# Designed miniproteins, single chains, continued (6): the designs that were tried, part 3

Each design is a single chain, and the fold is of that chain. pLDDT is the mean over its residues in the fold that is shown.

## One batch from the design tools (miniprotein)

Design m20076
Fold by ESMFold2-Fast:
Structure m20076 (fold): chain A 71 residues (1-71)
Amino acid sequence: SVREELERRKQEILDRVRALKAAGKTPDEILGEFSRRLQELVDFAKAAGVPREEIERIAREVANEVMDIVS
C-alpha cells in the first residue's frame, strides 16, 4: 500500500542518515543527503495522491528524528 511504501521510505532515510553519521560524514553532508531523500519521498507521496496533511506529518516526523541523529 502507499502507507507501507511511505513508512518504508521514512525508515530508509533514517537508516541512511545513521549510516552516514557512523561513517564520519559531516552534519552538512548528512543534511544534504537528507534533503534530497526527503524531496524524493514528498514527490512520491504527491504523485500517489497522499493528502498534504499526511505528507507534512511524515516529513515532520522524519525531520525530527534526523535532527536527533545529527545533533
Scores: mean pLDDT 87

Design m20077
Fold by ESMFold2-Fast:
Structure m20077 (fold): chain A 68 residues (1-68)
Amino acid sequence: SSAAEQKIKMTEREAQKRIDNVEEEYLRVAEKEHSSDEMTAHLRKGQEEIDRIREEQKKEVENIRKKL
């Protein structure tokens, strides 16, 4: 349905905004670090947050599609 399609698009857009914010935040923190180990740790945490957002998005989209 059109309503389900709109909800999926909104879910995808919100997830992308969160991902973009996470990437910018962790890149800024990493750039200020003088330790390569700490830079790697910050980038890893950012990637873990992005992965969680993507999993949440995928689950929500699947739930919407299952209700069609």
Scores: mean pLDDT 81

Design m20078
Fold by ESMFold2-Fast:
Structure m20078 (fold): chain A 69 residues (1-69)
Amino acid sequence: MSPEETARRAAEAARNADGGATVAAAAQELSKMGVISEEEAREIIELAAKGDVEAAARRLLELLKRKGF
């Protein structure tokens, strides 16, 4: 998939408050595509690992908005 399509799907998953594993996987994929940095992805993964799925999803959505998605 294109980076744009992956970012769009990630934003949708974040808004729907999917499980932490889904949010973490989306952050890893976006980092591999260069849409977000490795540091940004790590922050989201750490939040998801702590069980704070809402914070992880919100952080991912904010980063995507800052990148123009």
Scores: mean pLDDT 75

Design m20079
Fold by ESMFold2-Fast:
Structure m20079 (fold): chain A 129 residues (1-129)
Amino acid sequence: SMEELQQRVQQANELAATGDVNKLVGAANTYVEVSTQLDRDEALKALDQAADLVLKALEQDPNNLSAAAALAKIGEEYAKRGLLDKAKELLTLALERLRAALPSLNEDDQRTAQALIADIEKKLEELEK
């Protein structure tokens, strides 16, 4: 329902207000989920909010894998709505952040980052066709 979506947005805004990196990413993920239930124009506004939240998280922690993954997902959602230039911008930024982070990550996080890099590279190739 619209009331349920509004409640989820309110909860996301309360999380974002803390400024905590993981809560900013959590709030951004909520905006992405809400965007799938909205009409095009409102969905794009929700994705813009999600992107702003993830970019703030990356300013605080440039090596945060969850933030980079969220940025890639937001780029993919813009691509689904035909905003290809915006999608390429965010996917490229996510790719650059993951590649830069690799040398500082533990072995498990390196495997996760490498899988995300491969997925983003494939998505970028599909957008160039």
Scores: mean pLDDT 89

Design m20080
Fold by ESMFold2-Fast:
Structure m20080 (fold): chain A 61 residues (1-61)
Amino acid sequence: SAEAEALAREGRRAYEAGDYGTAARYLRQAGKVYEAEGDHVTARVAYAEADRLRREYGLPE
């Protein structure tokens, strides 16, 4: 969806700027939108990427 894609693009911009916490938050938000739209596969990928960033960069819960 346009909404989920926009959130994913904002996450990518944050990641490229080195703001991993903001990137993880946008990816999680994109995942929630995909899940609400019934795209559970893409939602799972977005959540997994957000969780990976949190673990790799020591981000708070």
Scores: mean pLDDT 83

Design m20081
Fold by ESMFold2-Fast:
Structure m20081 (fold): chain A 100 residues (1-100)
Amino acid sequence: DAQKAYQEFLESLETEKKILEEQLKNLERLLEEKKKKGDQETVERLQRAIEVLRKILEVIDEAIKRLEELKAKGQVTVSVVQQLERELVARIGEILTSDV
C-alpha cells in the first residue's frame, strides 16, 4: 500500500513535470518571437506566465526530491505521501493565486 502510494505519486509528478517542461519551452519560443515583433504587452504577459510555470516546476522538483529522500530513509507511508500531495496542491495554489 505505501509502496503503491509512493509509485503512483512519483509517476504523477514525473508526468506533470514533463508536460510543464514542454509548455515552458513553447512559451519561451513564443516569448522570443514576440520580442522580435516588439509586442511589449504580450512579452510582459508571457514573462509572467513563464515565471509562474518555473515556480510550479521548482515545487514539483522539491516534492520529487523529498519523496526520494523519504524512500531512501524507509519513511514512506500512505499518510506521508498524502501529506506531501496536500502540501504540493497548497503551494501550487499559492503560486497561481499570487497574482497581480
Scores: mean pLDDT 87

Design m20082
Fold by ESMFold2-Fast:
Structure m20082 (fold): chain A 69 residues (1-69)
Amino acid sequence: SMEEEIDKLIEEAEKRLKQAKENGDWDTALSALREAARKIFEIAMKNNDTELLKKAVERLNKLYQELKK
């Protein structure tokens, strides 16, 4: 399903972000978030699902906040 695909994208971004944070590589961490956001936006736009987009944006924002700590 679309929800499963978005969940996988967020999980992949979280994994890449954690690895990049361990190495102090903020550019890689931000790139991972940006790539996930782009793909999620494309999925949501194709399906006109604004609620799915809102939930995904909230989850990505939480990852970004963890990166800034």
Scores: mean pLDDT 80

Design m20083
Fold by ESMFold2-Fast:
Structure m20083 (fold): chain A 120 residues (1-120)
Amino acid sequence: SRTEELLRGILDGERGGRSLLEEALAHADDPARVRALLEQALNQEESNIVVLRYLIEHDPSFDRAKGEELLAEEEEIRRLLEEAIAAVEAGDLARARALLEEAIRREDAAIAKVEALIAA
């Protein structure tokens, strides 16, 4: 279905974002590289949020309750990424690492939620 196609797109985006965050964490001593990777991950998260909002608003067959739980998770990831970019810009690499680790945990939760929506 179109819903499944869009959810698979979100799933691919979440997996891509998680990969970018893992690379950023591995290179946390390179602020310019971390910033570029975080900006890419943030753009992917914004794209996922737009598609998910579309499904919640326009697909009457979509599980709205589960969709809203996933949306909350994605909005939290976006917030963590924005804070991580600010921490990198401030030179607070310890804070940036902590925010990255939390964002990766949230990405894992988001991936599980997307997979559950596809399986339903």
Scores: mean pLDDT 88

Design m20084
Fold by ESMFold2-Fast:
Structure m20084 (fold): chain A 86 residues (1-86)
Amino acid sequence: AEEVYRAGLTGDPSVVPPLIEALKDPDPEVRVAAARALGTLGHPEAVQPLIEALTDPDPEVREAAKEALIVIGGSQAREAVAAYDA
């Protein structure tokens, strides 16, 4: 678990905005980690940024965003995942 997330990223509610910013990181591995962390936290504020990450040029980032949206749930997240799979 410590190898797949950065120290302190999942324990504090104030980490959500920095994780949303990390979805724009030039390194696709950082964007994948940010999407997974946002999914684990389950904050609804992450839904819209994760929907935008479904259009990321990296297929692993898109898959991580899709998985995070499935974990968070809700009608908006489910509709975005369905549209991505269509």
Scores: mean pLDDT 74

Design m20085
Fold by ESMFold2-Fast:
Structure m20085 (fold): chain A 98 residues (1-98)
Amino acid sequence: MKKYKVSFKVRVKKDGVAATVLVSLITEGEDGKKYGLGFAVRLPASAKAGDVFTAEVEVDKEVAEQILKNKDKSKIYITEDVAGDVEAIFDPKLEEVE
């Protein structure tokens, strides 16, 4: 079965944000269905303001294509306790897993 990676980036806005950031990406496909991906990004205590961390998730081709096609309709939700300390950046890269 062909698998793909979707990447998501989180930029740290403050030093010492030692947390696991839970990010939910929800998009509406052309078929009116909602497609959801959950990412967990671990921020180390050594993280400094301006640092960027990448989360990747393996998905089926159909799910990856729907998210990339409908990126402008995607809504990003970040865990409330760290939402002010991080900035979410959706990286719409699709990579085939060998």
Scores: mean pLDDT 70

Design m20086
Fold by ESMFold2-Fast:
Structure m20086 (fold): chain A 59 residues (1-59)
Amino acid sequence: SRAEAALRLAEEAVAHPDMSDEEAAALARRLGLDAGVGRTARALAREDPARALAAGRAT
């Protein structure tokens, strides 16, 4: 589901803080999400991992 994809993306971004914007965008596309969602998840994961996971669950 889209919600499962969003949470998976958030989990991967939190687990891999060295992930690039391009890697996050590519992962989002592989999960059937927007590339921009990948970049946002990565930015949130670097700023506040707990908030990033909460945002992933909310999608």
Scores: mean pLDDT 80

Design m20087
Fold by ESMFold2-Fast:
Structure m20087 (fold): chain A 63 residues (1-63)
Amino acid sequence: MEEAARRIIAVANNLYDKGRLTKEERDEVIRLAREGRYDEAFALLESKVDFVDPEGARAALTA
């Protein structure tokens, strides 16, 4: 699995465990990440949760 996909999936699961994402939102993010659609996966995460540093989070997840 691509490094970026693994990081995005980990974040989606963590946010779901914290009650910040629904199951459906988590599953959609994981689907997009597995398809290599990292920008869309991150945009979906950003639209559903408030990141303290959204640009830094995006850079870290896609590095």
Scores: mean pLDDT 73

Design m20088
Fold by ESMFold2-Fast:
Structure m20088 (fold): chain A 71 residues (1-71)
Amino acid sequence: AAQRQADLDRLDEISREVAEKYAPEFAALRAETAGLPPQERVDRLSEASIPAVKETNARIKAWDAEQAAAA
């Protein structure tokens, strides 16, 4: 169905927008952590991913609310 594809496209769009927004921050963090041991680097990158995950979830919730309001 066209609606299912539109929903998947919207989820992909949200993911891309969040990734693009946080790309400079992650690029800077990767540069700053390049000399660190692998485990410490993973830990720092994982901590930095939390705001991006929260924003993705917030945008999905906002989209769900918009869909409910449009019904």
Scores: mean pLDDT 78

Design m20089
Fold by ESMFold2-Fast:
Structure m20089 (fold): chain A 58 residues (1-58)
Amino acid sequence: MLLKAIEDYEAKTPEELSIKKGDILELLGVVDDYHLLVKNLKTGEEGLVPKKYLEEIE
């Protein structure tokens, strides 16, 4: 499943991933009701991002 960043997000912990609006990410897993584990397809970096900053794309 592919996701798109709808806003910039700056990582606040080492487990989190910083993203830029318009980045395309691969869903790796659901961690909790508020956080997704994702991979940024542009950089290859993996980390947690709050779900509210991401939208599903096909």
Scores: mean pLDDT 85

Design m20090
Fold by ESMFold2-Fast:
Structure m20090 (fold): chain A 71 residues (1-71)
Amino acid sequence: MSSEEARRLAEEAVELAIEAGRSEDLEKAEELAEEAEKKLKEALSLASPEEQEELIREVQRAIAEAAELRA
């Protein structure tokens, strides 16, 4: 089901974004962030409009939390 695929891709995007935020290597952090963005775009393309809003909110929250922990 496309919604399950969207959720899986969003979860992968969150994990990659958190790893990027935790990386002390700038080049690796950029690569992980690019992969996370790619996964998120794929997830949004598969999700319904209602699910897109929820996925974006959850991803943004997880990224913000990871960034705050690093700061």
Scores: mean pLDDT 74

Design m20091
Fold by ESMFold2-Fast:
Structure m20091 (fold): chain A 57 residues (1-57)
Amino acid sequence: DAELKKKLLEAIGRILRAIGDILDAELAGDAAALAEAERELAEAKKELAELDKEFEA
């Protein structure tokens, strides 16, 4: 399914962006930005897990 593959790639992109945001926040010593980036990573990982279940079905 082309739509499912597109969503998978978008979820991976969100994970990579969140990791970049975490690194930037760590380098800046910004605890608030770090917490927000960690939340974004958790949401993106949850979306990826849901898509993985759909892809296996």
Scores: mean pLDDT 81

Design m20092
Fold by ESMFold2-Fast:
Structure m20092 (fold): chain A 60 residues (1-60)
Amino acid sequence: SAGEDLVANVRAHLEDLKARGLSDAEIRAIGDAIVATLRALGYPEELIERVRAVIEEILA
């Protein structure tokens, strides 16, 4: 689904940034900006929560 593809693309992007040496603080800031953008565009809360879970998983 489009939602699954979006979550997978966010995961791949944040994993790439981490591999390139971005700090946990930088990755959190980028993740928070993505969440804010998705909310502003009217994406459903269930999708936003999945993106937030991906951010926390990557920062674990």
Scores: mean pLDDT 88

Design m20093
Fold by ESMFold2-Fast:
Structure m20093 (fold): chain A 64 residues (1-64)
Amino acid sequence: DVLEQISEYLQRTFGLSEEKAREIARRLIREKPKTPAQVKEILSEYGIEPSEEQARQLLILLGL
């Protein structure tokens, strides 16, 4: 399940609660970012500054 994979990644990587991670995961799935820059833009609205590597990993998970 893409939602669960992204939520778990966000919880482990950024120390987010399950509720917050699921909210952000749903937004990423809805908006379907295509580049690391677009992932970073979305996450910045939640006060999260992912690295290039972390943004790329989120794109890989979204492609599943």
Scores: mean pLDDT 87

Design m20094
Fold by ESMFold2-Fast:
Structure m20094 (fold): chain A 63 residues (1-63)
Amino acid sequence: REEIERIIDEVNSGDLLTHEQAAEVAERLGLDADAVVELLVQRTGGAETYTKEEVIEALLELK
């Protein structure tokens, strides 16, 4: 979704680097940041950084 992609680009122009950046994107969308981070951790096997695509997919599932 273009809205999600725009917000991600505003938070980080490359890839999302941390849990805090993913949480910021979720909060800007009015979503539960804890739920988004939990989904990302489960999908990535506990990665400390996330790609833009991984964050978009998690946000779309919870939106």
Scores: mean pLDDT 72

Design m20095
Fold by ESMFold2-Fast:
Structure m20095 (fold): chain A 115 residues (1-115)
Amino acid sequence: MEEAAEAAKEGGKAAAESGDAEGAAKGGGEGAKAATKAGTGIGGASAGAAALAAGVAAAIGAERGDVEGAAEGAKAGGAGAAAAGERGGEENGKAGAEGAKKMGEAMKKAGEEAK
């Protein structure tokens, strides 16, 4: 869980540093797809929603030039995705954590490519 949250934080920071609000939002979408696809029922959907929210928070931070806010928002959302997954049971917990990790990686890649 902590590893997934840290990956989300680094992704949010990279997107905000590049000013890439689209990359941050896209990363959130990729995390949501990963969590929803791997998870089942409400647990997978909740983890996906949390990952999408993390992307939105990072995008807002990037648009405002608030790198620290974007990083902390993405971290909080990534932790929320993992926790929401766990609410759906052990397999959905794993799906939420993987969704948060993929979200952070996608956001970081988008931010680096935007530079």
Scores: mean pLDDT 67

Design m20096
Fold by ESMFold2-Fast:
Structure m20096 (fold): chain A 55 residues (1-55)
Amino acid sequence: SLEEEVAEVLEEARKTLSEEKVEKLEQTLRDLIAAGDEAAVRLYIAIFRQELAEA
């Protein structure tokens, strides 16, 4: 599910990124979910996974 995918990416983020960056990611994903924009949520997760691959 989308919520499970969001939870998984946030857990990976907490291991790799600063707390400030994790909070920004979580806020952005929550805002997009609240707006009902599932495509934007998935795109944001993909961009974030790219950042994790560079770290």
Scores: mean pLDDT 78

Design m20097
Fold by ESMFold2-Fast:
Structure m20097 (fold): chain A 67 residues (1-67)
Amino acid sequence: KDFEEAYKRIEKREQELIEESEGKMSEENARMTALNQEIFRLKKEGASQEVIDKLEAELQELRRKML
């Protein structure tokens, strides 16, 4: 029982740190992550190079705007 209570306290602290970290991410950073994941998925699925190139161009444009 005591071990379970100690474990719950550790879990709560870890969750708080994760939530704080996620909350600090900018909307632009989240969008960049989503674009990278989509590009990876499309490459895995064998999508057309034209579609991949368009998404990569959007990612590069977003990076420039964030500078």
Scores: mean pLDDT 72

Design m20098
Fold by ESMFold2-Fast:
Structure m20098 (fold): chain A 84 residues (1-84)
Amino acid sequence: MSDAELEAAEAALEESLVAAGIPEEVAREAARLAGEAARALAAGDVARAAALFEEAAILTARARPELDQEAVAAAARAQAEKWI
C-alpha cells in the first residue's frame, strides 16, 4: 500500500466514522491511529499494529456512550427540547 493510498484510506475511514455519528475530532484520531497501525503492519511490527488498532477501537467505543440505552434516551429528550 502506498502512502497516498493509505492517506486516502484514512480519509475514507474518518468520513465513515463521522457518518456513523462519531465526533469529527475522535473520528480523525481513530483514522490516524488505524493508518499508523497499517504502516506498522507493513513494516512487520505486528505488536505495535495490534496496540494501535486496539487504541483506535477504544477511542471509537468511548465516543459512542450515547448509544447505550440510557444515554440514547437522555440524548433523545435533549434533542426534542432543542428542536421542538
Scores: mean pLDDT 68

Design m20099
Fold by ESMFold2-Fast:
Structure m20099 (fold): chain A 68 residues (1-68)
Amino acid sequence: PTPLERAVDLVIEVAERYIQEKAPEEVLKTVLDIARSLLETLRQLGAPDELIARVEEVIKRIEEYLKK
């Protein structure tokens, strides 16, 4: 996988694990910031729509968790 694909996979895995474990809000806010930065990078580099969509989905899941 490319470095960007690996970064997307890692962010999704970390976010899903922390949501499942009901991690503290501060931890998930940090993951959200990382995911948002990655999304900006993907858009700037013209990454595949599929990869962008995966990051957008994980951002949405974190945001939903934080609305708790």
Scores: mean pLDDT 84

Design m20101
Fold by ESMFold2-Fast:
Structure m20101 (fold): chain A 67 residues (1-67)
Amino acid sequence: PPPFPLYNDLPGIKNPPEELRKAGEYLHEAMLSDDPEKAIELFEKALELAPDNPYVRRAVEALKEQL
């Protein structure tokens, strides 16, 4: 995973790197899930970890469009 894009999208690091990593893991699991309900739960978990992160918000919107 590219480190710089996540940090460059944030003028200052609002979330610890571990929270961004966990949010990414939830988004990845959602992408691999064949269950739309499970995918939505994983999207919500990612947003709980980084609600104001534009990358996480954008990724959730894009993934919801694929469901």
Scores: mean pLDDT 66

Design m20102
Fold by ESMFold2-Fast:
Structure m20102 (fold): chain A 72 residues (1-72)
Amino acid sequence: SKEELKKELLKKIGELIRIIGEIFDLELQLKEAEKKGDEEKVKELKERIEELEKEREELLKEIKKIEEELEK
C-alpha cells in the first residue's frame, strides 16, 4: 500500500540523514589528519568515507524507487 511505502520512505530518509552526518564528521576528521600529516589516519578515514558514500548511493537509489512507486 502507499501507506507502507511512505513508512519505508521515511525510515530510509532517516538512515540517509544519519549516513550524511557521519560522512560530514569523518570529512572534518580527514581535514585535520591531512593538516597534521597523519598518512595512516588519512588512509583509514578515506576508506571509511568511501564505504559510507557507497551506502548513501544505494539508499538514494532505493528512495528514488519508492518515490516513483508513490507517484503511480
Scores: mean pLDDT 87

Design m20103
Fold by ESMFold2-Fast:
Structure m20103 (fold): chain A 64 residues (1-64)
Amino acid sequence: IALNNLGNVLQSQGKLDEAAEAYKRALAIDPSDANALNNLGAVLQSQGKLDEALKVYERAAEIA
């Protein structure tokens, strides 16, 4: 939860690489954190990493 909030703040500041790292750290603690997966996908999409974003969104869908 705290790492997701950190990622949201970093993303709002345009620090997309640091935001992605915060969400990845959240996923290291809880691999099924749907919020972290969706937020990471959004960051990757904003960076133009569309293939990586799609993979993360597909993983989020497997949990749902």
Scores: mean pLDDT 80

Design m20104
Fold by ESMFold2-Fast:
Structure m20104 (fold): chain A 82 residues (1-82)
Amino acid sequence: SLLEKAEELIKEAKEYLKKGNLEKALEKLKEAAMLLLDVTPDPLRAIGLLLRIIGLLLDGKPTEEEVKAEIEELEELLEEAK
């Protein structure tokens, strides 16, 4: 299911974050946000999160704290979509 794929992508993002690969973590979070957009009861929040993640990728200097915050927001959105 799309929810299972989104959960796997968030787990992969956490592993990249542990390794200090913030760009790969954000790429995985972008994919998860795109999947959640189709299944979430809150599509405006999903769009907002997707745009913030894209902004962090374009900035080229994301912080660990910013990536961690996006993971937490997507995990909350994932739980709401269940």
Scores: mean pLDDT 84

Design m20105
Fold by ESMFold2-Fast:
Structure m20105 (fold): chain A 90 residues (1-90)
Amino acid sequence: MEKIKQLLDEAIEYVRKLAEEHPEKADAYRKIAEGVETARQAAVKLSEAGRAIDGLEAVRNYLVQLARKAGLEEVAKFIEEFTKKAIDAV
């Protein structure tokens, strides 16, 4: 559980830094940050049910899709790599 919290917190920090560097895309980054919070709630619920890996895969698929729809391909790649490392660490 703690590793999932750290992963999501780092994702939120990464999105905040990108929003500061690229204010013209602030609306897209805000939508991704909202998506991360929604994914955090879903991951906690699935982890409590003993389905942590399913939760991480659902979070990855949801956030990658949101990032790509927003035109944030670098954020999508970051989420894919970061989530893969989290799953491999389980």
Scores: mean pLDDT 70

Design m20106
Fold by ESMFold2-Fast:
Structure m20106 (fold): chain A 55 residues (1-55)
Amino acid sequence: SDEELEKLYKEIQALSDRLVAAVEAGAPVDEVNALRTELQKKAKEYIKLLEEKKA
């Protein structure tokens, strides 16, 4: 649904903001990598939902 895409997009934006803040604060590499992994996972979910809407 459109609501599901909107919610997921907001989650991606929030994770992106957290990643930038963590990098700027000099957070541990493990923390930065965890945020990048979560962001990549959410981005893949978003793409999958977009493809499902075409079907």
Scores: mean pLDDT 83

Design m20107
Fold by ESMFold2-Fast:
Formats: structure tokens, sequence, C-alpha cells
Structure m20107 (fold): chain A 55 residues (1-55)
């Protein structure tokens, strides 16, 4: 059992891509780090929701 763990560097890069509207590149970044498509989609959705709520 392994949880999904993002490093601070990965989180910062994801936020930068999402703020720039580069959602597809953000998903590709997670896939390149070894996350599944389902996990990548969930992480992107969670970060988008977080950013929308805190804006």
Amino acid sequence: KKPIVLTGEEIREMIALLEAGRRDEAREFLLSKGYSKEDADRIVEALEAYLAERR
C-alpha cells in the first residue's frame, strides 16, 4: 500500500502549470513521474479545486 506523495518541487511545478492554464502539461508531468492516468487526473482536480477556493 503506497499513498500518492508529491514533493514540494512537484507541487510548485504543478501549480505553475495550472495557473498558466496548461492542464494537459500538468497531467503529462505527473505521468512522467510514474503516476497513473487516474491518479494524475485526481491530483490535477484536487489542485484546481484548492486554487479556486483560495483565490
Scores: mean pLDDT 75

Design m20108
Fold by ESMFold2-Fast:
Structure m20108 (fold): chain A 75 residues (1-75)
Amino acid sequence: MEKVEKALEELEKALIEAGYSKEEAEKIKEGAKETLEREKVPPEVAYLAIKAYIAYIQGDREKARELGEKALELL
């Protein structure tokens, strides 16, 4: 899942930019990865969910909502 893996790396960077420590960002990224694997979320849905969370962290509420709705439509 190279697409999801890359999105998780982007999430970690976005968290650090938002003021989280490197340790906190790493734990959040690992927790997200574990949750997606445990819940058996399809890669396409996982990618959209991660991108929605990144947008939310960056303050782009409109983009976060759009990506979240798209992810929900695929479930």
Scores: mean pLDDT 81

Design m20109
Fold by ESMFold2-Fast:
Structure m20109 (fold): chain A 85 residues (1-85)
Amino acid sequence: MEEEVNKLKEEIKELQARIDRLRATADRLGIDNPRFREHLERAEKHIQKAVEALNSGDIEKAKKHIEEARKALDEALQVLAETLN
C-alpha cells in the first residue's frame, strides 16, 4: 500500500514536470493554439484532482485522474506536433 502511494506520487511529479516543460516550450516558440492550451489546462486540473484524491486516501480516484491527465497531455502533445510540422 505504501509502495503504491509512493508510485502514484512519483507519477504525479513526472506528469507535472512534463506539463511544465511543454508549457515552457510552447511559450518559447510563441505557440498560441487554443486547443493546445485547453488540453494542457485539462491535464493540470486532473493532476490537482489526483493530488486531492490521494490526500483523502481515495487511491482509485487518484488513479483515474492520473489517467485522464495523461490522456489530456497526450492530446496537447499531438496538437503541438501538428503545429510544428
Scores: mean pLDDT 85

Design m20110
Fold by ESMFold2-Fast:
Structure m20110 (fold): chain A 93 residues (1-93)
Amino acid sequence: SEEELKELLEEAKKLPDEIIDALIEHLEEQLKETKDLEVKANLYLLLGELYEKQKDYKKAAEYYRKAGELYEELKDYEKAEEAYKKADELLKK
């Protein structure tokens, strides 16, 4: 469920930095092995949110932009626009 995933993400953002770093590393490895564009887009979005929590705004913006590019390829223009908006907002910080 997307609701359950969103709730897990909210809880993950409260974790100690060391655990968030381990989660990021695990997700970046999954990203390398993922061929499904929708799963890949969702992983990029998740990585963007985790880097944003760490205040690595440059990395967060890069991942949000990549998520937007894949959502465009999937013709999910609403999710693409949201991801690009996030990337743009973070680069202004």
Scores: mean pLDDT 82

Design m20111
Fold by ESMFold2-Fast:
Structure m20111 (fold): chain A 95 residues (1-95)
Amino acid sequence: MEEAKRLFEKGLELLQEGKYEEAAKYFEKAIALDPNNAKAWTYLGLALYKLGEYEKAAEYYEKALALDPNNLVARKLLAEAYKKLGDYEKAEEIL
């Protein structure tokens, strides 16, 4: 859908501007239209990570990896989220 792509691209612009809460809302809208967009799940997680919501960030990175198991970016970001949560064993298991 062109609309899903447009919402995702707007989310990326907001993320680059450091507007993490707004970026997350746009990625959520993009995912509502295209739930198979692994990148949108990854960047939603990143926006939440930047907001300090590490548990939710980890959940969304896991969703991205379920859709695209070879997504090295989502895997590395998930490891960083686990480290922030103090779960170093899980962080090492996925790297």
Scores: mean pLDDT 87

Design m20112
Fold by ESMFold2-Fast:
Structure m20112 (fold): chain A 73 residues (1-73)
Amino acid sequence: LEELAERYIREAEEAAREAVELGLLSEEQAREFAREARERLRAAAEAGASEEELARLVQEIAARLAELVERAR
């Protein structure tokens, strides 16, 4: 599960980097988003979250990224 959480963290970091490259987020916003995603996913794994629970958390994190992009407009 920790390995899965770390994979999701890498995917979130990649998405944030792409958003910066596209001009949708600043480096500061992307860094904050990545930090929040890492903290939430690691905390969930540490608490014994299931694969299903981690997948739901990833959906919430993706929604957060979309909100940040929308607010940048």
Scores: mean pLDDT 81

